Designed miniproteins, single chains. Designs and how they scored, part 48

Each design is a single chain, and the fold is of that chain. pLDDT is the mean over its residues in the fold that is shown.

## One batch from the design tools (miniprotein)

Design m1758
Fold by ESMFold2-Fast:
Formats: sequence, C-alpha cells, structure tokens
Structure m1758 (fold): chain A 73 residues (1-73)
Amino acid sequence: MTELTLSAMGALRGLAAEYGPQAATKVANAALKEDGPITKERVIKAAVEVLGLDPERVRKIAEEGEAQTKADL
C-alpha cells in the first residue's frame, strides 16, 4: 500500500492553504513518526497535537482539502 493516502495528502494541502507550508510540514513530520499508513485521521490528530488547533476546525480543513484533491483527478 502507498504509505501516504490521497485523503492524507488532501488534508496536508488544506492545512498548508490555511496555516502555511511550514505548519503543514510540521504536521506531516509528526504523522511520519508513527508506524503504518498515513491516513486523514492521523494527519488531523497530528495537527491537533502539534499545532494545538480545535479538532473540529482541523477536520473541516482536512475534508475541504481532500475534496479539492479528489476533484483535481
């Protein structure tokens, strides 16, 4: 399986758009420290823990980023 899922990629794209590329990189690095595939849920968890953001806000940003990434296909 691809380690980085399309949903996780979309979530990171959404975070980069809202908080900038440095914030998205910090979240991606935190998610990469755990074993297994990088999922949307794992990116949301990392963003909440690393950036101290509201989980509901992060989920909305991740879902919007995922939808946009899927629309580009």
Scores: mean pLDDT 76

Design m1759
Fold by ESMFold2-Fast:
Structure m1759 (fold): chain A 63 residues (1-63)
Amino acid sequence: SDAEKDAEAAVKAAEAGDAAAAGTGGYHSLILSGNREAGRKAAEAAARGDAKGAAEYQVLGAK
């Protein structure tokens, strides 16, 4: 799914230290899949610079 691809991209972004990319890329896919809470938490983590947390929420939301 698009959410799974976005979650994979988020993990790679987090490994590179890019919190904005880790939180932002999967946001729309998570909303469209109905996991809006996970998308919101990923965006909040990215906003505070938590790249790993942002990627983790995208991975959880893609399930």
Scores: mean pLDDT 66

Design m1760
Fold by ESMFold2-Fast:
Structure m1760 (fold): chain A 114 residues (1-114)
Amino acid sequence: AFLATRSLEELIEADGDAEAVRTLLERLRRGAQIALGLDPEDAEALALGLLQRFLTIGVSAAQLVAQPTAEAVLDLINAAIDAKLAAGELDADQAAQLRALARYVAGLLAAADA
């Protein structure tokens, strides 16, 4: 289940890079439309929810936009999850759920870039 989604403006304020946040939202929305056959409104809602989850674990939008491949995106997110686990900020179940979402996000970005 997805947590309550922040508005685009709230995500921009949290990350600090408006261009990177908008670029990621557009790529995730496009990927969701291509991979899942969602309409634009449902794809945008999913993209906002996914973006919020990864910004919350300390991955910046600029870092995600800079990754050239879905594998590099997955590696970056997994490194952030590992750091949060080591700090005691996540338990094993939370980490497993976030890793599953990371694979999902990487797949959507790959679909958008194809």
Scores: mean pLDDT 76

Design m1761
Fold by ESMFold2-Fast:
Structure m1761 (fold): chain A 75 residues (1-75)
Amino acid sequence: SMRQRFLEEVAALISELKRKLDAAKTQEEKNEHIDEFVAQLDGILKQAEAEDPEFAAELKVFIDSVKEQLEKLKK
């Protein structure tokens, strides 16, 4: 239940980021949306660490991978 909620929250944020990136007209706007998304992921990870440290460790690996991919999209 708790782990499912975190995963659903992350999935919702990914969907929102995709919509914002599709609507962005400039690279600067895309970079701002990416930075905001990364900050939101860090917030979720911090909450997960307080609730379920074992799950948070696995979630961190996924989030770090997502961050690396997103940095490659910034120019």
Scores: mean pLDDT 84

Design m1762
Fold by ESMFold2-Fast:
Structure m1762 (fold): chain A 60 residues (1-60)
Amino acid sequence: SMALREEAERGIELAKKALAEGDGAAASTAGYHARKLGEMAGDEELAREGERLYREGQAA
């Protein structure tokens, strides 16, 4: 599942960019998606990073 891992990494970068731009809604959406893709890829670190960005987006 390299493709799923790459897609999760792309979601993480989008979430980070959205947070930097003050767009919490976009950050939480991208983070949630990255978390799901990370879980499907079996990559717990990517899933955890996506979850963190999802939560930070909701708090922004």
Scores: mean pLDDT 86

Design m1763
Fold by ESMFold2-Fast:
Structure m1763 (fold): chain A 78 residues (1-78)
Amino acid sequence: MKEGDEVVDELAELYKAQGKDHLAQAYKAMRDALPDNPMLGISSALQLGRVYEAQGDLEKAKEYYELAKRMAEEALKS
C-alpha cells in the first residue's frame, strides 16, 4: 500500500520530469514539513489524478482518484 509520503514524492518526481522544478521542490518541502500528513497525501493523489487525466491516461487517473478516496476514508476513521 502506498504511504501518503510516497504519493507526495511521486507527484514531486512527476513535476520534475515535466520541467516544473519549482513545483517539485515545493512538494518535497511540504512533505518534509508535514510528514505522514493525510491532507497532503490526499491532495497529492488528487493532483496526480488530474495530471494523468489531462495527459489522457485515464487508467492512471482512476487509480490515483481511488487512492485519494481510500486515504480520505481512512482519515475519517476514529
Scores: mean pLDDT 78

Design m1764
Fold by ESMFold2-Fast:
Structure m1764 (fold): chain A 69 residues (1-69)
Amino acid sequence: SSAAREAEERRKRLEKEVELGVKEVEAAVKITVAKRLLKKGIDPEKKKKELEELEKKLEELERELEELR
């Protein structure tokens, strides 16, 4: 019974880790796109604010992933 409970806990943690990992990749892609648009001078104020928000979100996701380790 304890082994089955450990397996279920491990599965739930893995599912959460995968979910957070997908969000981390999505944030990283958006950051890359926003940086390229900012370099080209497209809506610099909006893109700078978007980058700040995305970088904060990425830091939060990285912290949550570290807590699952």
Scores: mean pLDDT 82

Design m1765
Fold by ESMFold2-Fast:
Structure m1765 (fold): chain A 60 residues (1-60)
Amino acid sequence: MGLKAVAIEDFTAKTPEELTLKKGDVVEILEVVDDEYVLVKNLKTGEVGLVPKKYLEELE
């Protein structure tokens, strides 16, 4: 089971590889890409994309 996190504020995708999140969306962290970005799956929509770590709070 992957790490879960919650979006602490709204994030709007700026590139096709990024995922738009709404505050309160729960995501599964699939991969840590670098110090700034993670690849996540939005558990509500099933969409996958890159999100800056600063917009996420880990639930564990």
Scores: mean pLDDT 81

Design m1766
Fold by ESMFold2-Fast:
Structure m1766 (fold): chain A 73 residues (1-73)
Amino acid sequence: SLDKALENIKKLAKEDPEVALTFAHMLAAIAEREGNYEEAAKVYRTLAEIARQMGRPDLAEEYEKKAEELEKK
């Protein structure tokens, strides 16, 4: 399930946050392309969490805004 995939990505982010961001970005792109905006929004919120853990608050804010836009669909 998506929730299990995101949990695994969050675990990966503790070891290799850049690789975790890459996988999460791929999941978000696939979900958006398929019109699954609810799933895409969940992925972007996970991207924001990882960005904050990396000390990238500007990047986290951008991902959070993207999630909010998708949630309005």
Scores: mean pLDDT 86

Design m1767
Fold by ESMFold2-Fast:
Structure m1767 (fold): chain A 70 residues (1-70)
Amino acid sequence: MEEYKKKADEAEKQGRNTLASNYYVKAAEEALKRKDYEKAIEYLQRALSLDPSNEIAKILLEKAKKMLEE
């Protein structure tokens, strides 16, 4: 979780937006495993801001929002 978030931040600073988006998705997946839905939503929104075509991020964001409402 912390490691993927740090890798995402580093990739973003290097201008590697697709790589950063994928690391934010991995950070979100770890947040979801811990039932930290708010943090997962934050990471997934960041992933989509960097790569709007990231289909995994779109799917996981909708799932995380639904879980937060439950």
Scores: mean pLDDT 83

Design m1768
Fold by ESMFold2-Fast:
Structure m1768 (fold): chain A 98 residues (1-98)
Amino acid sequence: MKSKFEEIVDKFIEEARKIFEDYKQGKLTKEEALERLNEVIDKAAKELSKYFSKDLVDDFRRNARILARKAINGEMTIEEFVEALRKVAEQVKALEKS
């Protein structure tokens, strides 16, 4: 069963993949890709803030920004970025069950 956190994170991952694809194709500079990723992260954080605590939302925003920077800098693959975000979503889902 998909949690509200998983729904919001999945939508963020879909939007982030499009930005990474555009960057990889040379349609965006590194700076433009990071700016668009930060906009999508902030959009996801605003949606999460309707359902989750400030601490959880702030942790998501901080971790997502770090992961996005690493992916754009070539320190991790897009697939590793997606897996890292999905692991965060799974951990949050486990906490919601408690």
Scores: mean pLDDT 79

Design m1769
Fold by ESMFold2-Fast:
Structure m1769 (fold): chain A 81 residues (1-81)
Amino acid sequence: SAEERALAELDRLSREAAQIVHDYRNGRISGEEAIARLRELLARLRALLEEHRDNPRLAALLEEEIARLRGQIAYLEEQLA
């Protein structure tokens, strides 16, 4: 179903976000690169939310991940200041 595909996409984006943060912590990518890549994932999550905002349970899961990603971006921006 569309919901099953959206959940799979959410899981994939969540793993990609975790990998970006891991790569930054291990010096594999710059903070600027990490922020740019996380912002790209945030845009994809927002698009997915707009597509599924009529599904309250899925929308709630997407909003939770969006909030988490926004927090990660803010943390990295603070590290670069």
Scores: mean pLDDT 89

Design m1770
Fold by ESMFold2-Fast:
Structure m1770 (fold): chain A 60 residues (1-60)
Amino acid sequence: DWRVQTFRELARHLLETLSPEEALRLLDTVLAWVSRHEPELVPAVQEIVDEFRRELRERE
């Protein structure tokens, strides 16, 4: 899915440019937005967010 792939690339970019705390906060904001506007994408976006949260915890 093109939209899911775009979110993954955006999330990766945010993790590379922001602090871990700021990146996680933005990922939460994106997930909340998706839940309101594109609920069918929530499972895929949630999986991406959880993956990046795990990576950030392991880096610290």
Scores: mean pLDDT 76

Design m1771
Fold by ESMFold2-Fast:
Structure m1771 (fold): chain A 72 residues (1-72)
Amino acid sequence: SKVTEEFRNLSEEEQKELLEKASEAMKRLMEETEEALKNKDYAKVDELGREYAPDLVVFGADALAAERERAA
């Protein structure tokens, strides 16, 4: 994937910074999603998912790659 290729082209230090940023973004997404669910604001839940989709793609691709490597 394009996102995974861009990530691999970064230095180890830059990769670490991106992963830390993505982890922080995921934590904020989870907190905001929990608050929206508490308020039954499903439209807000959908908006949050769209806003953070690029970060989720990076994590999802890496998680899937790790799973496949472990299963192989």
Scores: mean pLDDT 65

Design m1772
Fold by ESMFold2-Fast:
Structure m1772 (fold): chain A 116 residues (1-116)
Amino acid sequence: ADAAEAAAILAEIQARAAEALARLRELVPDLPDAVVAAFESAAREPASAATVYAILEQMVLGAEAGRVDEPAEAPVPFDLARAAAKGDAAALREMRDVADANVAAFRARLAAEAAA
């Protein structure tokens, strides 16, 4: 059922966001509790969960590369976020795919810069 698929996709995204946040906290032990709480809150929302995951994973990759000031971007169309908030499984899947593409592009850029 669509609702079961939407719940499964959201749970996957939320698990990946939680893992990325845990890794970020290990790399940045002085990360303020208020910032952690804000990411946890945003990751619980279907409209923002995938975006939060992409931002957190980019922050982890940047910190590991020694580039803590590199801007993390995860642009998602507002209409996709709105549909995901209503439990649209296709919108949640598309948001996840956009997040994965943004993370992959950032990782590839960091690897290319490290090789130069």
Scores: mean pLDDT 80

Design m1773
Fold by ESMFold2-Fast:
Structure m1773 (fold): chain A 58 residues (1-58)
Amino acid sequence: SKENEELLKLAEKSIEAATGESLSSLSLEEFIRRQLELVLGREPTPEQLKLALDRVNA
């Protein structure tokens, strides 16, 4: 929960930083996945990726 909350905040900040860029939905998902991978030091779980995507699309 705590780690997931931190990941969500980082994903939001990454998207905010990219708000000046035109991203397709596919590019956005890949972008978020890459950001999560960087902060985790490993590939995010499907659950972590889903939480981040749901956050920005909610």
Scores: mean pLDDT 67

Design m1774
Fold by ESMFold2-Fast:
Structure m1774 (fold): chain A 61 residues (1-61)
Amino acid sequence: SPNEQLLQEVLKRLEEAKSSEEMLDVLEEAIAAGAPEEVVQAASRKLVELIKEMQKKKEEE
């Protein structure tokens, strides 16, 4: 479905982001573009996971 394609694109952009600020920008752009609630919820969940992984790596470095 179009929503699944959009979700995959947003998730890919989140994974390619180099910082938490870039990840937030990706989510904000998706919301501003009128992304469906399901896509926003799934992307938000992925963003939280990625931020937690970044914080964990920062504590070990």
Scores: mean pLDDT 79

Design m1775
Fold by ESMFold2-Fast:
Formats: sequence, structure tokens, C-alpha cells
Structure m1775 (fold): chain A 73 residues (1-73)
Amino acid sequence: AGDAAEALAAAVASSSAAGAAQVARNSTGILKDGLELLAAGQYREGGRLIAEAAAEDPERAKRVAELALSLAG
């Protein structure tokens, strides 16, 4: 669901911008583009792309969000 993907995008964005950019470097496709937009501070468009990517591959989006949160500690 889009709401779950937006929550994952928010979790990624809540880590440092550097953390989001680093995770984006290890990602591909729409998920990578969304993470790069979040790192650039474009939360609306970045969140939309992350939601779209999560609809296609929710497990991958979840793992990326978990990695970003772990790097914030």
C-alpha cells in the first residue's frame, strides 16, 4: 500500500541526508531515484517514487529503510 511505502520513505528521510545518499548509491531504478531526491530535500517527489518502488518490491524498500535507520545510530 502507498501509505506503508510513504512511512518507509519517511524512515529513510529521518536518517541523515548523507545516510540517505549512501543507501541510494547501493540501490537501483526508481528506489534509487527516490532516495536521491530525499537526500536532496525533495521529500514530496522522493516519497512518491519510494512509494511506487515499494509497491513493486516492498521487501526491498523495507530492507533499505532498515539499513538507513541502522546507519543513523
Scores: mean pLDDT 63

Design m1776
Fold by ESMFold2-Fast:
Structure m1776 (fold): chain A 147 residues (1-147)
Amino acid sequence: SNNTKARYILELILGVPLDDDLSNLLSVVGVDEEIVKKIKEILDTGKDPEEALKKSLSLIFKEDFSSKSLEEILTYILTNDLTIKNSGAIIPASAVRFRISELLEVEEVDPSVYVKAILSVFKGPQPKSWEEFKERIREEIERLLKE
């Protein structure tokens, strides 16, 4: 996928591995097959990772993120429950925060610290792997907690 950063943020929020065909969006998350195909096209052809991420989130969830900044979107997701459009399944903000802390192997921090760390890594250079992406966020959290 050409928007690797956007795909990694989706993986972090949803708590499921996302391969290049995004099969776990259908099989685990319960996103419709036609929506999965649209998200794949957005991630494969998108010129801007932030716009690709915003469009993908707006297709998955009932919330419309198209007019919001990435900072506003991340703040919302970490502080408000999300609803998957097709299934009506609810993802509690507490579950997202807990899952992020587990994936990053850190203790839970204030949502604003997660937002700043994720945003900094997303605006930075493209990570070479999912493991490097997680490590950069972990390092940024540790840096922010020293301030």
Scores: mean pLDDT 83

Design m1777
Fold by ESMFold2-Fast:
Structure m1777 (fold): chain A 70 residues (1-70)
Amino acid sequence: MREEAERLYEKAREYAAKAAEALEKGDIEKAKEYLRKAAELYLEALRLLGASEEFLEEAREIMEKEIEEV
């Protein structure tokens, strides 16, 4: 389980890097897409590590709010 979560964190970091590249190119919509991908992967990693569904739902709402504000 932890090894799977670590792989998901690695993928999340890759998407975060793609988001940064998109922002540098001025593609805000593409950056938001990559940030959402990164957030989903982080949330799945936390789920695999035993986070509650309630916590994951709240975290998702916060992350989505922050991404929309970019």
Scores: mean pLDDT 82

Design m1778
Fold by ESMFold2-Fast:
Structure m1778 (fold): chain A 81 residues (1-81)
Amino acid sequence: SKLEEAKKLLKKGKEAYEKGDYESAIRYFEEAAELAKGVNPLLQSEAYNNLYTVLDKLGDRAKAKEYLEEGLKAFEEAMKA
């Protein structure tokens, strides 16, 4: 299912992040967010929060802020569901 694949990608993204492979971490978290879209807003929010963390650490302040805002929107959607 999309939910199972999204969870698997979140795990892969976290593993890549812990190894310092930020490029792979970003790709995994972006794919997880897309798969969670319309299926699980909490998981989508988690993926965006992880993207914020990676980009903030890389110093991409503008992109980090975009993902933080996307994560907050997904979290708000989850609270309404």
Scores: mean pLDDT 87

Design m1779
Fold by ESMFold2-Fast:
Structure m1779 (fold): chain A 99 residues (1-99)
Amino acid sequence: MLEEMREEIEESRETFEEDLKKAEEAVKAAKEKLEKEIGKEELAAVTEEEKKAALEKAMEAARAGDEAAKAANSKKAKLYMIDQQEEAIKLAREIAEEL
């Protein structure tokens, strides 16, 4: 009974680590794709405030049916979402290391 519970916890830990690795690889691939589309120098020059503002503008444009404004803000909005996911994965990995 107690040994079976330990095995289940260890299996859950391994699954969690595999899921984190897959998420890290997915985020890395998405970031590399955006770097190719925007350019590395332009990507580095975009501030966190600009990324967040772009997401808000893209959402407002989507509600208004303004496809041009939505498209213009989509790349920076996507970058903000990737940054948020990368930070969440980093936090999850820190928690996993404590387990």
Scores: mean pLDDT 74

Design m1781
Fold by ESMFold2-Fast:
Structure m1781 (fold): chain A 77 residues (1-77)
Amino acid sequence: APSADELFERLRDLIQRALAADPSVSDEERAALLAGLVEAEAARDLAGIRALVERVKARHPELREELDALLAELLAA
C-alpha cells in the first residue's frame, strides 16, 4: 500500500494541476490554497484537507472519484 507521504504528494500534485489549469483562480488564491494544504498536512488537520478537496471537486467534478479515493486512503492510513 502507498505511504501517507506518497498519498499526500499525489493529492497535492492533482490539486496543483487542477488549480494551474483553472484561469479563474488568481496566483494569490492558488498560493493560499496550496499553503493551506501544506499546513493542514503538517498539522494533521484532516477536516481542513477534506474541505480543500471538496472545493476542488466542486470546480472539477471529473476529479471527484480520484480525489475521493485518495482522501479515503489518507483517512485510513
Scores: mean pLDDT 77

Design m1782
Fold by ESMFold2-Fast:
Structure m1782 (fold): chain A 75 residues (1-75)
Amino acid sequence: TKEEKLREAIRKADDALRKLVDAIQNGASIEELEKLLEEFEKAVDELRKAGAPTWLIDTYRRLVEGARLELEERK
């Protein structure tokens, strides 16, 4: 159902975010952080396609931007 797809998309976005945050905290390589950021961005796009409300998508997109800025500071 649409609800099941949305719940799965939220779970995937949360999992991708957790992995990215953990990698940042543990001093992962720039290459690894770029890969995890790409995976998180893809999960956020899937969340949008699954019909998540605009406020939730906007929240995740701001987290993507914050992570991107953190990655640039490490270059």
Scores: mean pLDDT 84

Design m1783
Fold by ESMFold2-Fast:
Structure m1783 (fold): chain A 61 residues (1-61)
Amino acid sequence: MSPEEKAAARKMFTGLKDDLEARGYSKEQIRAILTTMARDLARREGLDEEELLAIVEEVVA
């Protein structure tokens, strides 16, 4: 992924994580949701799945 694509993905997943935390989801539930979304996004947009999964782990750490 490009640096711009990585920055956009990190911003998106951070916003989603914050929203899910505010709604009372656990860290484990958030990781599962964002991981599923990352895999789906990689498949649909032709992005690197491993790089997206790494961003999810950074966001939920």
Scores: mean pLDDT 85

Design m1784
Fold by ESMFold2-Fast:
Structure m1784 (fold): chain A 70 residues (1-70)
Amino acid sequence: SEEDKEFEELLKRAEELFNKMAEKGYITPEQAKENIEFFKKRLEEMRKKDPKGAIEYARTLIEEAEKQLE
């Protein structure tokens, strides 16, 4: 489904984001793994209640974090 594709894309973006933060030294590789797992779990819980709202929430957080890493 469209929502399934967006969730997969958001999870990949989050993984790239946290790994990039670790590469730049903002967090440790271990913290990056923990943050990815936490984000994944949080997103799955939100998805059960409101898939569209979960997507918008996750997209907003990722975009804000990406801007801060510029």
Scores: mean pLDDT 83

Design m1785
Fold by ESMFold2-Fast:
Structure m1785 (fold): chain A 55 residues (1-55)
Amino acid sequence: APGASVEEVRAQGAGGAELGRALGAPEEAVALFRRAAETGDEAAFDAGERLLGVG
C-alpha cells in the first residue's frame, strides 16, 4: 500500500511468501514476496499480490 513503512512491507512480504508457498502459488509470486520481506520493496510486494489475484 502507498505510504507503508519499510518494516510493514517486510512483515507483509514474509507473510505473503509463506501463504503463497502453502497455497501452491507461482514461484515468481513467492520470490516477489521474499524480495519485499528482505528489502522492504513495496513495488515487489504489489507485484506479488497482482500475480496472486489479491489486492
Scores: mean pLDDT 76

Design m1786
Fold by ESMFold2-Fast:
Structure m1786 (fold): chain A 76 residues (1-76)
Amino acid sequence: SEMEAILRRAAEALENPALRRLALLSIEGHRALAAGDEERAARLAAEAQELAEKEVTEEEAEAAMRELGERVRELS
């Protein structure tokens, strides 16, 4: 999908490797849900949650969400 392609490009542009991985896991999770693969979506969500708890502060997550939004706007 066009939105998925834009989100993936925006995620790949994130400088922080942990945040980039989190964004990509989120995109794959949404893809799995769209395909009806609830088990895969749940596994990806669990992996993303664990990574966020160990590698990312709340401030870093907020900054990354803002940056991702800006990147999506630029690519749209």
Scores: mean pLDDT 76

Design m1787
Fold by ESMFold2-Fast:
Structure m1787 (fold): chain A 61 residues (1-61)
Amino acid sequence: GEEEIKKMLMEKAGLSEEEAEEVLKRLREDTTAALTRLYLEKNMEPEVVEEIGKLAEETLH
């Protein structure tokens, strides 16, 4: 669920809980743009971004 996405953002991207919640909001609004930002601005590994994208698709619709 949403908590799993939040946990991955905190553990894999090194985000704070507040930053992870902000990203979660962005994922609800525009999943593709939010994932692109994670890859480019947070230097997140492509495999982790793909896994977050799958969870967002399943959870946030």
Scores: mean pLDDT 78

Design m1788
Fold by ESMFold2-Fast:
Structure m1788 (fold): chain A 93 residues (1-93)
Amino acid sequence: PSEEEFEEDVLLALGDIADAIGNYDTAIRLYEEFLERFPDSPRRAEVYTRLGKAYLKKGKYDEAIKYFQKALEIDPTNEEAKRLLKEAQEKKA
């Protein structure tokens, strides 16, 4: 693994820990930092899904929908993003 891959792993792990303890604002900030620092990462779709999940947990359904759609633009086969997009749309309605 490169230094960049290690930095990606650390940033995602910190975001995932923040999400797990219910600190969704910190998780969102860390995932947004990932996308800013690593805009060409092959993990972009995964990070958009994480952002959508964090916004969904905050009840920010419009933001959740936007990020799940971004994840699906990159990886249209992502079953988790499809399922969570539907959930966010149903909760907004």
Scores: mean pLDDT 87

Design m1789
Fold by ESMFold2-Fast:
Structure m1789 (fold): chain A 58 residues (1-58)
Amino acid sequence: SMEEIIERALELAKKAMLEKDIDEAEKLRVEIIELVSKLSDEDQKLLQERATKISEEL
C-alpha cells in the first residue's frame, strides 16, 4: 500500500538524518528517492511534511 511506502521512506529518512557516514547516508537517500518516485504528489507532500517534523525533533 502507499502508506507502507510512506512509512518505509520515513524510516529511511530518519536513518539518513542520523547517519554520520556520508557513503551510507547517500545509499539511504538513493533508496528514499526510489520509493518517493512511486508516490503520488499528495503522498510526496505528506512524506515531506512528516520528514520535516522528524528533523525538527532531532
Scores: mean pLDDT 81

Design m1790
Fold by ESMFold2-Fast:
Structure m1790 (fold): chain A 74 residues (1-74)
Amino acid sequence: LEEIIKRIEELVKEGKLEEAKKLLEEAKKRFPNNPEPYLAYAEALKKIGEDKLAEEILEEARKLFPDDEKVKEA
């Protein structure tokens, strides 16, 4: 999980959003009960100014993980 999250962050920083999204989809399949890939992707998007894309991912995370404290705060 840690390696996948780090790679997603790197791809987003490089502007490779399509590759980052594909890796996020893989992380969702491998770790379906973990909100961290969603949160890491959204945070990386916000850092590069992609606020709308970040909010879309956070909305998805909030629907899937409504009781998670980190997701509620994001």
Scores: mean pLDDT 78

Design m1791
Fold by ESMFold2-Fast:
Structure m1791 (fold): chain A 64 residues (1-64)
Amino acid sequence: SEEIERLAREIVESLPVPEERREEAIERVKRLIEGFHRAGFPLELAAKMARMIFEGDLEFEKKK
């Protein structure tokens, strides 16, 4: 949905993602939101959970 795409873009834009990785990151976050929403979570909670997971992935990559 357009709302999921907008939420994913807002999440990625609020985090320090390299420009060359932004499209990939938006797609990743979008899939996370869609997955949680399909699992029965409200869209707002799905977006929050997706953000937390994606942010954790970014921190993990920084530690390598």
Scores: mean pLDDT 79

Design m1792
Fold by ESMFold2-Fast:
Structure m1792 (fold): chain A 80 residues (1-80)
Amino acid sequence: SLFEQGKYEEAIEELEKKIEEDPNNWRAYLLLASVYLYLSEYEKAIEYLEKAIELTPKDNPELESLEESLEKLKETLKKL
């Protein structure tokens, strides 16, 4: 719905502000990827997820799961 679209736009603006304040905020990039995924904007979701993975600490146990999610998302985009 248009109302739901407006809520996602507000979330995007707030997350973009967080990134401007802290460009290394990998959680903000991950949340942006999630928002774009809910909007079915797969290319943007991939871009933000790649940036989140790049900035995620190397010793974070979730890193492998994020990389697997990225690969699945890329495969989904190829089928569209």
Scores: mean pLDDT 83

Design m1793
Fold by ESMFold2-Fast:
Structure m1793 (fold): chain A 55 residues (1-55)
Amino acid sequence: SDLEQARRDLAIGEELAAQGQLVGARVAYREAKRLAEKAGDSELAERATALYQSL
């Protein structure tokens, strides 16, 4: 589902950010936001946006 994929992409982004892989983290967070918005999960989309902006 879009929601399950959004959660996976968020987790991937967090792992990449922790490793200093900022380009990969940005891509993952952007995709997590897109999928969360498509799934109607505003909280997850907001979290992905905040993490993206913190990079």
Scores: mean pLDDT 88

Design m1794
Fold by ESMFold2-Fast:
Structure m1794 (fold): chain A 65 residues (1-65)
Amino acid sequence: MRERAEVGIEAARLAAELGLAEAAAAHAMQLARMTGDEEALREAERAGREGDGERAVEAAERAAE
């Protein structure tokens, strides 16, 4: 699980660095679903709607905790 979480976080970070906020949010949402973190899932969905890649990365990091 932890290794998959690390991959998810890195994917979200890379997408955010490339300016792909929706892709960053998609990676964060996938990670939140895998960990069952409903709050992180909602935060990732919001970040994707608002185009906030940094917030999407934060949601992914939170889901991995």
Scores: mean pLDDT 80

